# Designs tried in a protein design run: designed miniproteins, single chains. Part 63

Each design is a single chain, and the fold is of that chain. pLDDT is the mean over its residues in the fold that is shown.

## One batch from the design tools (miniprotein)

Design m2190
Fold by ESMFold2-Fast:
Structure m2190 (fold): chain A 87 residues (1-87)
Amino acid sequence: SIEEVIEMLKEEVERAAELLKQGVPEREAFLLQLKRLTERLTGIPAEELSPADIIAALEAVGKAQAAAPKELRDEFRKFRDEMNKEV
């Protein structure tokens, strides 16, 4: 359900934030977030995913992001902005 995907997004955002506090590089934390989220949505290890599985996971994520509370959307934006820093 969309509520389950929203909860997954929240958990993975919180996990990425914790990794950043532990000194993990921003890009590495973001890539791990995407990998974990995709694996959780499909139940398949990232290396075994088909293109169809990836598309389905991305569609579910997009729909959940649109329905997510403002606070969670703000956290996604903040994390994305950190990942886009080229310094």
Scores: mean pLDDT 71

Design m2191
Fold by ESMFold2-Fast:
Structure m2191 (fold): chain A 82 residues (1-82)
Amino acid sequence: MKVLAIPVYNDPELAEEAARYAASQPDLDLVIIVDGGDEDGALELLKELLEKAGIPYEVVEVGKVGMEEANRIGLELAEEKR
């Protein structure tokens, strides 16, 4: 199973780039969205882009943490799903 973890924290541009990267992966089974306290609509945008691309996703809320911490949690979760 190919799993990609995408941390989201108040950066819609990075969310768009992450969604494009996910859509470029031909064998991607699941995206784990790690919500690190998004307030700028980056989480909503990422969900819409993944749904439009037909990519399954799960959302994990980790509270208001920085991008670095959200990324660390995402990597751990992705490893558990493999």
Scores: mean pLDDT 71

Design m2192
Fold by ESMFold2-Fast:
Structure m2192 (fold): chain A 122 residues (1-122)
Amino acid sequence: ARAELQAQLDRVQALLQHTLDLLRRTVHDGMSREEAFAEAQKYRALQEEMLPLLQELRERARAELSPLRQRLADLALELSEKLNQGLISPEEAQALQDEIIATLERINEVIAAAGRELVAEA
């Protein structure tokens, strides 16, 4: 029923927001990678439960998500290469990380829109 689907979509949105929050805390609040990993583990059961619905939403939005995923990959590669070369200032690293966060926020918005369409079709 629609109510059950909406409850599952709310869980997907909570999972996506939690993942984004952990990234923001790592980038801006000095949260260690180890602390972020430990926090992510608390959501493992929810991730496994929500995976089929999340995969369906990603497939429905594949055309819109593909260029965003490419941008995310390009930004991550640029950040990694510049960090490895020692050719990046803290300000430039912060700017690239902020662009990565903004791209992930846009990906989450696209997935949310696909979820709303799925509810409308139910």
Scores: mean pLDDT 83

Design m2193
Fold by ESMFold2-Fast:
Structure m2193 (fold): chain A 62 residues (1-62)
Amino acid sequence: SMMKRREERERKASEYSGKINDVTNKYDELSKVDPETGKTNGDNEISKLITDMSNTLTSLRS
C-alpha cells in the first residue's frame, strides 16, 4: 500500500541521512585547510559529493 511504501521511504531516508552525516564528520576530521589560503581540489570534490548525496536524500523524502 502507499502508506507502507511512504513509511519505508522515510525509514530509508533517515538511514541515508545518518550515512551523509557520517561522511560529513569524516570529511571534517580528515581535512585541514589554512584559513589564509584557498581550498584544495580534494576539498572541492568532496564538497560536491556531499551536496549530491544531500540532493538524493531530498528526492527520497519528496
Scores: mean pLDDT 74

Design m2194
Fold by ESMFold2-Fast:
Formats: sequence, structure tokens, C-alpha cells
Structure m2194 (fold): chain A 60 residues (1-60)
Amino acid sequence: SLLDSLPEEHKQKLLDFIKENNLDEEEAERLAVKLLQALDYDVDLAIQYLKMSYSEPKLT
């Protein structure tokens, strides 16, 4: 729903990423929208930032 304003191609890429990584859809969509606004709607860059946000940082 939050992604409905995007072109269908961009929406599909983001939804595929969310489903493939078993993310919470509402949380991931909210983060994706914020990233898209910050990144001038660069979907590929937004997906990279989502990967970084959901990757576990190496601790120690």
C-alpha cells in the first residue's frame, strides 16, 4: 500500500526484496519509502540500504 505511488516495476522490486528476505511488510515498506525519499527514488540504491539495515553488524 505505501508503495502504490511508485511505478509498478519499482514496487515489484521492493516487494520481491521484502518477501525474499521474510521481512515485516509494513516495517520494510515504511523504511523503503523513507530511503526512496532520501535517495531521490533510486530503487536499486534503496534496496542496498535495506540490505545494510537488515544485515547483522559484526560485533567484537
Scores: mean pLDDT 73

Design m2195
Fold by ESMFold2-Fast:
Structure m2195 (fold): chain A 74 residues (1-74)
Amino acid sequence: TSDAINALLGKIGEAAAEIRAEAEEAVKKGEMTEEQGRQWYRDRTLEAARELLAASDLSEDVKAALLAFVEKSL
């Protein structure tokens, strides 16, 4: 595992944590249901992962593999 891949997975994890907190806050405020919050968390986390991968200097094949891994983890 390269340092670049580990750093990127760390950034995706941090983004996922922030997105989860935002979804939980929206549910708490009554802006969405728990089911809507879980779906929004999944969709937004995948979008954040795509953006972070697109901004990285990794090869396209590695980016595709990491995105598939993140998607299967959700």
Scores: mean pLDDT 82

Design m2196
Fold by ESMFold2-Fast:
Structure m2196 (fold): chain A 90 residues (1-90)
Amino acid sequence: SMSPAELELEIARAFGLMAVAVVRIMASREEDPEKKEKLLELAREAEREIERLYKEGLEAARRGDEKAVKEKVEELLKLAKETLKKAEEI
């Protein structure tokens, strides 16, 4: 069975991927080619960072490092929020 910290990690990853999906939808509706390219680049960079943080969180969970797992959850949630904020600024 998944630990509570591992479940929080899965939920945080899901929120990160939802943020990426929102940015991709924004890009699909953008008529300015330069802004569209910036949104797609932001989505690609965010998706890469989400998967990196998630992988690091899983490795911490495998070691039983609950503190490191919680830090990765916080970093994933912050990344999701910052990604949406940056998209609004494009």
Scores: mean pLDDT 90

Design m2197
Fold by ESMFold2-Fast:
Structure m2197 (fold): chain A 82 residues (1-82)
Amino acid sequence: MRKKIAEEFKKLREKMPDTPENLILAGILAAHRVRDPRSIEALRRYLREILKLSDEEVEEVLADEEKLREIELEYLKELEKL
């Protein structure tokens, strides 16, 4: 599991600018791609600590299954091209 997450993380890093926000997001998306159950907790932390959203805003984003799925599908397709 950890090795697979590291490989997906590297692919995302090569595509995205090296900012702390992008590094954290890439890690979360890599974990989500391999169906790591900790990805939701990591996403909650990213939204709260990096994007500085309120707890209410974080729960609204996490409750929007369609938006989360769209983000997953977009990055999943890009990872397959790499």
Scores: mean pLDDT 58

Design m2198
Fold by ESMFold2-Fast:
Structure m2198 (fold): chain A 72 residues (1-72)
Amino acid sequence: MEVPSDEEVLEALKKASNGEVEDAWILPLPGADGVLILVLLKSGELAVGFADSGEIEEMVEAALRGIERRKA
């Protein structure tokens, strides 16, 4: 399973979220069936995205959907 660097995903998330993201971590799932993206927002809330691959665009989109669900 191919996984982009945490830095690469964090940079993309900072840009896409207008700087709402404080930090992000990429967690490959056991069995290599997908990737979890854990996001710490500047509000102190955690958001989680799930991508079926290590493709950065999919990972960023999954994380953004997770952020959107945490925000109201």
Scores: mean pLDDT 73

Design m2199
Fold by ESMFold2-Fast:
Formats: sequence, C-alpha cells, structure tokens
Structure m2199 (fold): chain A 86 residues (1-86)
Amino acid sequence: AKLTIVARFKDEESAREAGKAAEEIARKFPGLESVKVTISEDGKTVTIEATFETVEAARRAGIEIRRYLLENFPSLESLEATVEEL
C-alpha cells in the first residue's frame, strides 16, 4: 500500500522540518518498505511517499503524520493524505 502526503507551508524552514519529521515517523512503523520525501521548487510544499506491506500500516502512519503536522506546524496551509492499494 502507498501513502502519499502533500503538505504546503508558508515558509521553507517549516517544509524542510516537516519533511524530516514525517520521514522519521514513517520509519518507526513496522512494514515500511520505502519512503521518499520531495520538496517543491519554491521550497514550500513537501510530498512524502511511503510504501508499506499492509494498508493498515499505511493508514496508521498517515494518521500519525497528519496529526503531528497539524499540531506542530502553525505555518501549515494545506494538507492532503491518500492511501492507495495498487
């Protein structure tokens, strides 16, 4: 299963810190197969793509990452989280 999170911030520092935090959170979940963090050309949008062995692991990781970003980043402007089973 693939978890995709797209988060936009008011500043580049928040985007960079959020990307690092999201990667660290994803790596703590059992069943993580891969994680990729991409920052946009303007430095303000972070895309986190994480692949998990199960849909349940992907959903749990998505909930925890979303919660962390909403609680810890006042500069967060938008957040989208999607779980896909290919």
Scores: mean pLDDT 84

Design m2200
Fold by ESMFold2-Fast:
Structure m2200 (fold): chain A 69 residues (1-69)
Amino acid sequence: SALRASQYANVVVSAVQAGDMELAKDIVKLALERGIDPEELKRELQRAHEQGLLTDEQYETLIKVIDEY
């Protein structure tokens, strides 16, 4: 659901802002393993990027994790 995707994306963004990209990647994988729709998760991460919460490099890294899953 979009609400659950939003909740996972918020935790991912928090991990990135804390400087823990490996934790952020693990949370992305965990969300996908728990049945979060990849396209909903991408939309929520895109929203965070558009709001300036993720750099271009951080955003691209997280999208790559989703695409490679």
Scores: mean pLDDT 90

Design m2201
Fold by ESMFold2-Fast:
Structure m2201 (fold): chain A 92 residues (1-92)
Amino acid sequence: SELERLRAEAERLLAEMERLIEELRALVADPRLSPEQKALAEAYIATLETLRAAIEAAVAAEDLETLRTLLALARQTIADVRRGIEAIRAAR
């Protein structure tokens, strides 16, 4: 079903977001990072945590339209966060 397909995609994206949060937490703990770089990493963590909660709520509600919108946003956010992590790593 469409719901099963979207749930499977949500599970995969949520797992990727959790991995990115772990990488960002490691960056926040890195003594080589500036306060500004740490603040940026913390902002990415907050964004990913908010988006995770929204996706989990949409899955629980079986809201297919909201799920489609949030999964598209998750793909874009994951790409943006990955670029941000690489920029922080390159600048340290």
Scores: mean pLDDT 91

Design m2202
Fold by ESMFold2-Fast:
Structure m2202 (fold): chain A 146 residues (1-146)
Amino acid sequence: SKEKAYEEAIKLAEEARALISTADALVRQALELVKKGYEDKKNSEKYISEAISLLDTAAALLQTAADLARRAAEIAPEVKDIFEAAAALLQEAAKTLNDTKDKISSSSVEENYKIASDGYKQVNALISGAQGALGEAIDRLKRLKS
């Protein structure tokens, strides 16, 4: 039934939102580790290595969230454009994290904090947009289910 399809799409969107929240927490933790590497240069390699691992995990979670949004779009064609927009923002956020990780791997300890901070600001804007789109799609599906 259409109602069951809407319930499944809402569930996928809520799962995507949970993954985004987890990814955001990991990105914030990675930024703090990069800052620690800047403050404690003797242990910087350890902190930067841990930060890169967290950014890799966060990028993978955002890519999974994008895939869930696309699956929701297939199940609920009435809000497909909104879910596809969320997926595009999440893919760009994952790409931004991978680009940030690569730059951190090749840069000085002093430059790493600026690179991580700039990357986080860009990712935060993209995930905020994706969260807004997912919320709008959920609200529209709840109205269609009523």
Scores: mean pLDDT 90

Design m2203
Fold by ESMFold2-Fast:
Structure m2203 (fold): chain A 71 residues (1-71)
Amino acid sequence: MLSEEEIEELVETILDKSKPDEERLEAVVRLGQARVKEPRAIEALRRVADDPSAPAEVRTVAGMTLRELAE
């Protein structure tokens, strides 16, 4: 289970365009594995999945993670 502080850090990492692609991708994967359904986390995943300036792999995994969390 992720703490509220850890969720906030992951959300910031996902949305931070200065972070390496790999770090942003790992943050998306961690939210998905922890099954975080907190509205802020879902909104961050949605925003990055819809962001054409984000790396393609990050967008793809965020979209998949959103679908998994909706189940």
Scores: mean pLDDT 82

Design m2204
Fold by ESMFold2-Fast:
Formats: C-alpha cells, structure tokens, sequence
Structure m2204 (fold): chain A 70 residues (1-70)
C-alpha cells in the first residue's frame, strides 16, 4: 500500500540519520580530550536518539491514521 511504502521510506531515513549522527559523535569523541566534554557529547547523543525515535513513532502513527481515514 502507499502507506506501507511511506513508512518504509520514513524508517530508511531514520536509520540513515541515526547512522550519520553516530558517525559524527564518534568523530567528536575521538577529537575531544576533556572527559567532562566527552560526557556531554555522549549525553547529547543519547537525547537526540530519544527524540529521533519519538519522531519516527509519531510519523508512523500519522501515516497509519491517514491510511485508515482514506
């Protein structure tokens, strides 16, 4: 269905975004020498993952709701 294709595309974008974010976080951690700043980088990365997962869940719910209304 068009909804299934839209959800698949949304999941693929989420996976690509998380991968890029993790790659950038690893680069930042490799360049940082201060353990306090490393802790902040890790905390920010964890918070961003929660937000990204939440936006995926909400996006999937919205797509399914639109499909049910059609």
Amino acid sequence: SPADAEIAALRARHEATVKKMEEQTEKLLSEETDPERKAIIKEVNEGLKIILDYTLEQGEAAIRARAAAA
Scores: mean pLDDT 89

Design m2205
Fold by ESMFold2-Fast:
Structure m2205 (fold): chain A 75 residues (1-75)
Amino acid sequence: MAEEVVELATKQYLEQSKKVPKEHVRELLEKDVEWARKNSSEEAYIAALVAARVARSLGDEDLAKEAEEVAEKIR
């Protein structure tokens, strides 16, 4: 199910994010959200949800909200 994939991908993204500064992670998340916005696929939907959860975990509520809106538009 998409939820299981999103949970696993979010955990993996957060672990990888520990190796880079938060500002660089934010840039990568912004690129993921923009890519998802331009694509109407299950992968784009999952990428947007993962970006939202990672952004929220890092304290970036604005980016998390934007990613959630992108996921909603894809659905």
Scores: mean pLDDT 80

Design m2206
Fold by ESMFold2-Fast:
Structure m2206 (fold): chain A 88 residues (1-88)
Amino acid sequence: DMDKVIEIAPDSFTSLLLKAAKAALAGDLEKAREYIEKAAKLAIEMGFDPEKAIKNAIDELKKALPSISEEVAEKLKEMGEEAAEKLK
Protein backbone atom coordinates (compact mmCIF):
# COMPACT_ATOMS: atom_id res chain seq x y z
CA ASP A 1 0.00 0.00 0.00
CA MET A 2 1.35 3.44 -1.06
CA ASP A 3 -0.72 5.38 1.50
CA LYS A 4 1.72 7.82 3.15
CA VAL A 5 -0.75 8.56 6.00
CA ILE A 6 -0.67 4.95 7.30
CA GLU A 7 1.43 4.48 10.44
CA ILE A 8 2.45 1.10 11.89
CA ALA A 9 -0.90 0.13 13.49
CA PRO A 10 0.47 -0.24 17.05
CA ASP A 11 -2.54 -2.09 18.50
CA SER A 12 -2.89 -4.72 15.74
CA PHE A 13 0.87 -5.06 15.08
CA THR A 14 1.70 -5.18 18.82
CA SER A 15 -1.23 -7.59 19.40
CA LEU A 16 0.19 -10.00 16.78
CA LEU A 17 3.65 -9.84 18.40
CA LEU A 18 2.16 -10.40 21.88
CA LYS A 19 0.26 -13.44 20.54
CA ALA A 20 3.52 -14.73 19.00
CA ALA A 21 5.38 -14.26 22.32
CA LYS A 22 2.63 -16.08 24.26
CA ALA A 23 2.68 -18.96 21.75
CA ALA A 24 6.50 -19.22 21.97
CA LEU A 25 6.40 -19.18 25.80
CA ALA A 26 3.86 -22.04 25.62
CA GLY A 27 6.21 -23.97 23.28
CA ASP A 28 3.93 -23.55 20.23
CA LEU A 29 6.57 -22.38 17.75
CA GLU A 30 4.29 -23.07 14.75
CA LYS A 31 1.66 -20.62 16.07
CA ALA A 32 4.42 -18.12 16.93
CA ARG A 33 5.66 -18.25 13.29
CA GLU A 34 2.10 -17.74 11.97
CA TYR A 35 1.66 -14.58 14.08
CA ILE A 36 5.12 -13.26 13.14
CA GLU A 37 4.36 -13.82 9.42
CA LYS A 38 1.07 -11.89 9.80
CA ALA A 39 2.94 -9.06 11.57
CA ALA A 40 5.58 -9.00 8.78
CA LYS A 41 2.86 -8.80 6.08
CA LEU A 42 1.17 -5.95 7.98
CA ALA A 43 4.49 -4.04 8.24
CA ILE A 44 5.11 -4.44 4.47
CA GLU A 45 1.56 -3.27 3.61
CA MET A 46 2.23 -0.16 5.73
CA GLY A 47 5.50 0.57 3.89
CA PHE A 48 7.89 -0.48 6.68
CA ASP A 49 10.88 -2.83 6.70
CA PRO A 50 9.36 -5.95 8.32
CA GLU A 51 12.65 -7.27 9.81
CA LYS A 52 13.52 -3.90 11.41
CA ALA A 53 9.94 -3.27 12.60
CA ILE A 54 9.66 -6.71 14.24
CA LYS A 55 13.16 -6.52 15.82
CA ASN A 56 12.47 -3.07 17.34
CA ALA A 57 9.02 -4.12 18.60
CA ILE A 58 10.36 -7.34 20.20
CA ASP A 59 13.08 -5.33 21.99
CA GLU A 60 10.42 -2.95 23.36
CA LEU A 61 8.13 -5.84 24.43
CA LYS A 62 11.06 -7.49 26.25
CA LYS A 63 11.63 -4.26 28.23
CA ALA A 64 7.91 -4.06 29.15
CA LEU A 65 7.45 -7.82 29.84
CA PRO A 66 10.32 -9.45 31.80
CA SER A 67 8.60 -12.84 31.23
CA ILE A 68 9.86 -12.65 27.63
CA SER A 69 13.25 -14.32 28.03
CA GLU A 70 16.29 -13.54 25.87
CA GLU A 71 15.87 -16.98 24.22
CA VAL A 72 12.22 -16.31 23.30
CA ALA A 73 13.08 -12.79 22.03
CA GLU A 74 15.92 -14.25 19.88
CA LYS A 75 13.61 -16.92 18.39
CA LEU A 76 10.94 -14.33 17.55
CA LYS A 77 13.55 -12.10 15.84
CA GLU A 78 14.80 -15.11 13.81
CA MET A 79 11.18 -15.86 12.79
CA GLY A 80 10.89 -12.22 11.70
CA GLU A 81 14.02 -12.53 9.52
CA GLU A 82 12.67 -15.78 7.97
CA ALA A 83 9.26 -14.17 7.28
CA ALA A 84 10.89 -11.06 5.72
CA GLU A 85 13.05 -13.24 3.40
CA LYS A 86 10.04 -15.44 2.44
CA LEU A 87 7.97 -12.34 1.55
CA LYS A 88 10.63 -10.91 -0.82
Scores: mean pLDDT 76

Design m2207
Fold by ESMFold2-Fast:
Structure m2207 (fold): chain A 96 residues (1-96)
Amino acid sequence: MELVRRFALRQLELAEAEIEAKRSDYSDEDYKLLKETVEKMKEAVRNAKSLDELVETTNKIADEYIEKSTNPKVKLALEGLKDLVEYTGKLIEGKS
C-alpha cells in the first residue's frame, strides 16, 4: 500500500500543479471545483486501507464532481484525474 499511496499522491500533486498552471483557462467556480476534487481525492488516498478502496473511493469522488460540472473542459479534466488513479492501480496489480 505505501508505494501505491505515494505514487497516487505524487500524481495528484502533479495534476494540482497543472490546474494551477492553467488557472486562467477556468472560471473561479470551475477552478474551485477542480481544486476541491483533487483535495478530496488526496484525502481518500491517504485514508484508504486497500488498493480497491483507494480506486473505488477516488472514482466515486471524480464521478460526483463530473455530474456537478456543466463545463465540458472541466468534465474532461476530472475524467483525466479518474484515469490517472485507475492507471496507477492497474500498474501495481499488473506486477503479479
Scores: mean pLDDT 80

Design m2208
Fold by ESMFold2-Fast:
Structure m2208 (fold): chain A 87 residues (1-87)
Amino acid sequence: VTSYSGSFEPGSSATLSHNAPGAKVVGWSRQAPGEELKGVAAYIGDKVYFAEDVKGRWTLSKSGDTYTLEMRDLQPEDQATYYSIAK
């Protein structure tokens, strides 16, 4: 499990990367203050899944062993701690 804890600038873009050689599943979860952990993106068996509120705004790609979540058009609800997990 890899975690990222930081703040984003509203209206900008942020990129989170996870290097996971040999992984079959890589996912990202969001935890906003006062909220439970919520899955927002996953890369599973060359398929990409997004939560409904980020679908169409964010992209998830793989280059070699590195998985990159690109978060565009940041909204106030995107301000959170993000966690990535690989299996």
Scores: mean pLDDT 77

Design m2209
Fold by ESMFold2-Fast:
Structure m2209 (fold): chain A 82 residues (1-82)
Amino acid sequence: MLDELLRELAEVAGEETAEALRKILERLKDELSEEEKAELVEHAIETYRRLLERGYSPERAAAIAVTATAIRAIGIVTDKEL
């Protein structure tokens, strides 16, 4: 599932975008469940699509989607540690 979602992200937003998110998830792998990782990738894809619909360029949409997803991932980890 996770690999399929990362492949979808690569097809939609480019391989560099998928690789950036993959690295973030790998760094947090011990703190995040497989389900949480899948939900984060789905969130990145949805955020990217919504930003494109709002007229953002693909490059800006990708950067914002990865950043927003990273913030969400940190929030999940922080909630578990507190």
Scores: mean pLDDT 84

Design m2210
Fold by ESMFold2-Fast:
Structure m2210 (fold): chain A 79 residues (1-79)
Amino acid sequence: MSLDALIREVVAIVVARGGYVSADELVDELRRRGVASDELLELLRKAADAIMAEKGVDRLSALEAAQAVRRAVAEREAA
């Protein structure tokens, strides 16, 4: 899946859930949909947790979920 397609998927999940998701809710829904590898989902969870810690929030907005996807993909490419 392309980066843009994965970002659209996570934004759709957040919107469907009322505008906010936990890192676990996001990762579990993406795993259920089969749209990302387990390796990428682990990196996404790590990125989501980091963004929530940086912003002092316990849930991710659509923008923050998109940022988490961008960080996860960038970390995978840097390996």
Scores: mean pLDDT 83

Design m2211
Fold by ESMFold2-Fast:
Structure m2211 (fold): chain A 83 residues (1-83)
Amino acid sequence: SSQDLSDALLKAANYSYQVEQGDLSKEPELIQAVSTAMQLADQMGLPDETLQRIIESARLNGLDRLAEQIEHYLDTGKVPPPS
């Protein structure tokens, strides 16, 4: 649902923020939250253009790790493993 997607994206954004602030222990949680959000987006049939807008919004808000995870998903259909 749109609420489930919104909740997953908000959780991913929060983890991305923590990682950007130096808490690298949150990278697995970020990747898991992005994976959940992307599965929900696929279930809802969201077009790639909508995901690209989310990437742009994330980068504008300094959530580069979140943006990179979604961008990688669009390019490969997979969420990258924790680095």
Scores: mean pLDDT 82

Design m2212
Fold by ESMFold2-Fast:
Structure m2212 (fold): chain A 68 residues (1-68)
Amino acid sequence: SSESLEEKLLGIYSEDGEVHIEREVTITKNGKKRTLRIELSFKSTVPNEEAIERIREILKKYEEEEKK
């Protein structure tokens, strides 16, 4: 098809006491390519390093499912 959606994890890091997740989403439709950078931030109830590892595991499972 002439439409596709690609996503890429750019980073997961700790800054100013919050966990940050940075992602890039590229949408291609009818030969037009648009790229969005999405950043999510939140305060963790566990140490940031522990939260980051848990998020990495969740995102890895999500990406594995999407490639089917």
Scores: mean pLDDT 73

Design m2213
Fold by ESMFold2-Fast:
Structure m2213 (fold): chain A 79 residues (1-79)
Amino acid sequence: DKKKEEEAKKKIEKIKEALEGRKASLQAELEEEIAKASKGSKEEAEEKAKKAKEEAENRIKAAEEAAKKEIEKLKEEAK
């Protein structure tokens, strides 16, 4: 069933491509939130920047874990 392995490989490549695009979008959103936070008081800017960074890290980790699960599932199905 080399054909199943080839199909899984193509699906995995698409998942990886979608993940990289999502990570890029989340990084851009983080940069915007940090820039907006810098317009407040120093204390507010630091709190908002910290929160935005933590939220972006959590969203990126969630996206990476979801992609990892999907890739592992495809690999198991290709066995």
Scores: mean pLDDT 79

Design m2214
Fold by ESMFold2-Fast:
Structure m2214 (fold): chain A 65 residues (1-65)
Amino acid sequence: MVSEEALEALRKAPDGVVRNALLQMSPEVALEALKRLPDLSEDTLRYLAEHHPSPEVRKLAEERL
């Protein structure tokens, strides 16, 4: 499960790092991270909507665009 410490690190990280981390997460972890990170950039959300292996993660990212 996503810890608050991991979410704090992602909030401080550049878009490229956040995008890469979320892409490598399991679907469950990526969904939780998306729900807890309201300030994700449009570029990050668009990348996840197009490239994440999980259709559920892609759908949630697209819904936030």
Scores: mean pLDDT 78

Design m2215
Fold by ESMFold2-Fast:
Structure m2215 (fold): chain A 94 residues (1-94)
Amino acid sequence: SMVEEIMKRLGYSLKQAGLRALYEMIVAGASREELEKFIEELEKKYGDKEIGEILRLFLDSMEEAIKEAEERGDEKTAKLIRRLKDELAFLEEA
């Protein structure tokens, strides 16, 4: 999995912890306001460049996950992942 390869390269790092927390919030159905507040907290803790890197890595892994779901015919999972990607893309642009 592309996600596993990215996580292995990051090792035990604060970026990995941040990505996991963001993912859990999105999967749990966190509101756009809650996600924005979490990103602001990450910005204060790690700085803007680190947040940008985290968001880019997450978007790249979401693209791969969508492709894998589509290739195995799992339309429900593909739609869910697309929704999560759209939410994250808005946060990256904001």
Scores: mean pLDDT 61

Design m2216
Fold by ESMFold2-Fast:
Structure m2216 (fold): chain A 76 residues (1-76)
Amino acid sequence: SVKELLEKAIQAAKEGKPFEAARYFSEAIREVLSQPDPNPEVVELLRKAARAAVEGKPDEAIEYIKQAMEALDRYE
């Protein structure tokens, strides 16, 4: 599930495995965007997480990912 991929991305990031974290995060984004009606709140939060990550703000990226996971729980 998207939530499992995001949890794995956060864990990999905390373990100092940026390439593994990026891989799980990319897989989560692909899964969300492949849905016929992707949740716009989740998409926006993942977009903000990606921006924070490329700006070298991993703590902000993790917080946006957590918010996206909470949004997924509300709409499932």
Scores: mean pLDDT 78

Design m2217
Fold by ESMFold2-Fast:
Structure m2217 (fold): chain A 88 residues (1-88)
Amino acid sequence: MEALEEAAERTTRLERGLEEAVEKGDLEETKRLAKEAEELSREIFEKARELKEKVSPTVFSAIALLGVAAYASAKVYLRKTEKKEKEK
């Protein structure tokens, strides 16, 4: 559960940071935070693989879903950043 709580907290902080950066129009900060979210998703998936045999299926599924959420958020914000850079 501790690993799940830590991952959820990090995901929430990155989501909030990305939302604020996008709202302020800070493209560089948005790009940086989106890359951090992508790295976090990779870290969550690696951690889920390591814990596969050590945790219940429910906990494993929850950790994997956090990785998917972080990855999806990163992809959306990276696409927005690329589009805005081309429109400048």
Scores: mean pLDDT 67

Design m2218
Fold by ESMFold2-Fast:
Structure m2218 (fold): chain A 80 residues (1-80)
Amino acid sequence: MKFVLEFTAKDAERAKEIADSIKETAEKLGGEAEAEVDEETGKAKVTVEAPEENAEDIKEALEIAKDVLEENGYEAKLEE
């Protein structure tokens, strides 16, 4: 199952830190994750491929990450 979390941070360094953290969390839950950051805009995209057995745990972790980003004033989108 494939999930995509997109967000925009205030700067590219912060975007990279957040994206790398989300990637590491997804990988610890048994997913395969890739993080991409646009250094000029601070836009980040984390793509996660989840095994069916781990998909619910990974989805929950990504939903929590999205909520935290939105509470901090960032725009965030989670797509399945």
Scores: mean pLDDT 82

Design m2219
Fold by ESMFold2-Fast:
Structure m2219 (fold): chain A 84 residues (1-84)
Amino acid sequence: MDKEAVLARAEEILAAQFSDGSLPGTIPELTGSDSGGNVALLLEAYRLSGDPRFLEAARAAIEAHRRPDGTVRDTSTSTGVADA
């Protein structure tokens, strides 16, 4: 996978990440994986670029993914990067 493609997608994930850390794009019905394909992409972007933003986002997503209160939403709409 190309570094630029990984970084571009990771940035899109960052922009779409909900305030609770949830990621709207990890749908097992469509992609066949719910275990953090987007999280893995964020970690790959971090490995390629060294930017802590990606690591932080991946960590937040993992935490939100585990809690039913902060589960991934299927809508690619940001709830407001702050609290809402």
Scores: mean pLDDT 60

Design m2220
Fold by ESMFold2-Fast:
Structure m2220 (fold): chain A 82 residues (1-82)
Amino acid sequence: MEEVRKELEELAKKLEEYRKKGYRIVALLLSSLQTPKSLEELKEELEKKLKEAGVDEESYYLAAETLEELVKKMRELLEKLE
């Protein structure tokens, strides 16, 4: 558990560097939210709010129910960005 959190922090720092370079990246861990809504419903609400804030089509959205799944998605995004 703690090792996965450390990996999440390291990946988040790398994605933060890309964000500072102009990439729009949003990552959300849903298991921490204590919500009855499905992952898909939360993603739709988040996308709606981000569109209202003027976020464009080139934004990357990472949403996961578990810490391990979020780490996997962040790793896959970093590989695409290189």
Scores: mean pLDDT 65

Design m2221
Fold by ESMFold2-Fast:
Structure m2221 (fold): chain A 92 residues (1-92)
Amino acid sequence: SSDLEGLEKAYEELKEKLKSALSEEQWKKVEEILKKVEQKLLANPNASQEEINQLYIEAMEKIKELNLSEEQLTLAESLLGVLIGVIGLKNS
């Protein structure tokens, strides 16, 4: 899918930007949060919009606990959103 390819490229670009903006320790924590979201969405391909929104909120709360700058937080939020979109298209 061209839409999937576009989101995967956006994910790679945002991931690289965020990784370069964070310390190694901060990136490892963000990556673990993203990995858990991916695992939960892959385990429940029929997740409702409410369930997906709840996973997003939970992940963002964990990311906010990392004491990131506003710019770093915006990149992390964008990366999480794109990840959810990629997995959503793969589950379709």
Scores: mean pLDDT 83

Design m2222
Fold by ESMFold2-Fast:
Structure m2222 (fold): chain A 85 residues (1-85)
Amino acid sequence: SVEEKLERIRRLSVRAMQALLDGDKEAFEAALREIASVVTPEQQAKLDEALERVRKLWEQGKPREEIMAELSRALSEVIEELKKE
């Protein structure tokens, strides 16, 4: 159901944010790949674009708050789309 997908994405979002705060790129990417497996192909494309932007910010040594803001924006958009059924 949509509700089950929303709860799973919210749990995985928390995991991704914790991994980002811990500086654990492997755990971060694993969580985001799992989120991508739950969403529609259209939402997955948007998430992949955001993932690429987040990776670029991380590689450039941008502050974690900037990286987290970009990730949060992408995840919020996906959650909003899922709520529409």
Scores: mean pLDDT 77

Design m2223
Fold by ESMFold2-Fast:
Structure m2223 (fold): chain A 61 residues (1-61)
Amino acid sequence: AKAVSVAEGEATVARAAALAAEGTAEAYQALEDWMRAGGIVAVATAHSARHGPVEVEVAEA
């Protein structure tokens, strides 16, 4: 896995939280691919007008 900058990692986590909020199989697959590519350990909480607050944890590779 490539090292990511703090800002890049934060953007990836925010994107992952938004994808998880969609709750579709395609969104979860995209989330898994982003976690695999990003290789960071972080927890983000996102607010979605459609689904309310969402918490997402991503794993380091």
Scores: mean pLDDT 51

Design m2224
Fold by ESMFold2-Fast:
Structure m2224 (fold): chain A 64 residues (1-64)
Amino acid sequence: SEKRRRVARAAVELFRYYGYENTTLEDVAKAAGVTLEEVRALFPSKDALRQAALEYLAEEIKKK
């Protein structure tokens, strides 16, 4: 979905610039323009979000 991709993209950007440990789900929610509850509904854990970020990067490489 577009919302899931938006959150994954925001996670990629924040993990890259601030590091995984220094990035919270709340930070990702704000960057993606969604609520924290929406992020939690899409990704049950921070590790699940990291996996989605990697999937997003793989998808972008294939589409370029």
Scores: mean pLDDT 82

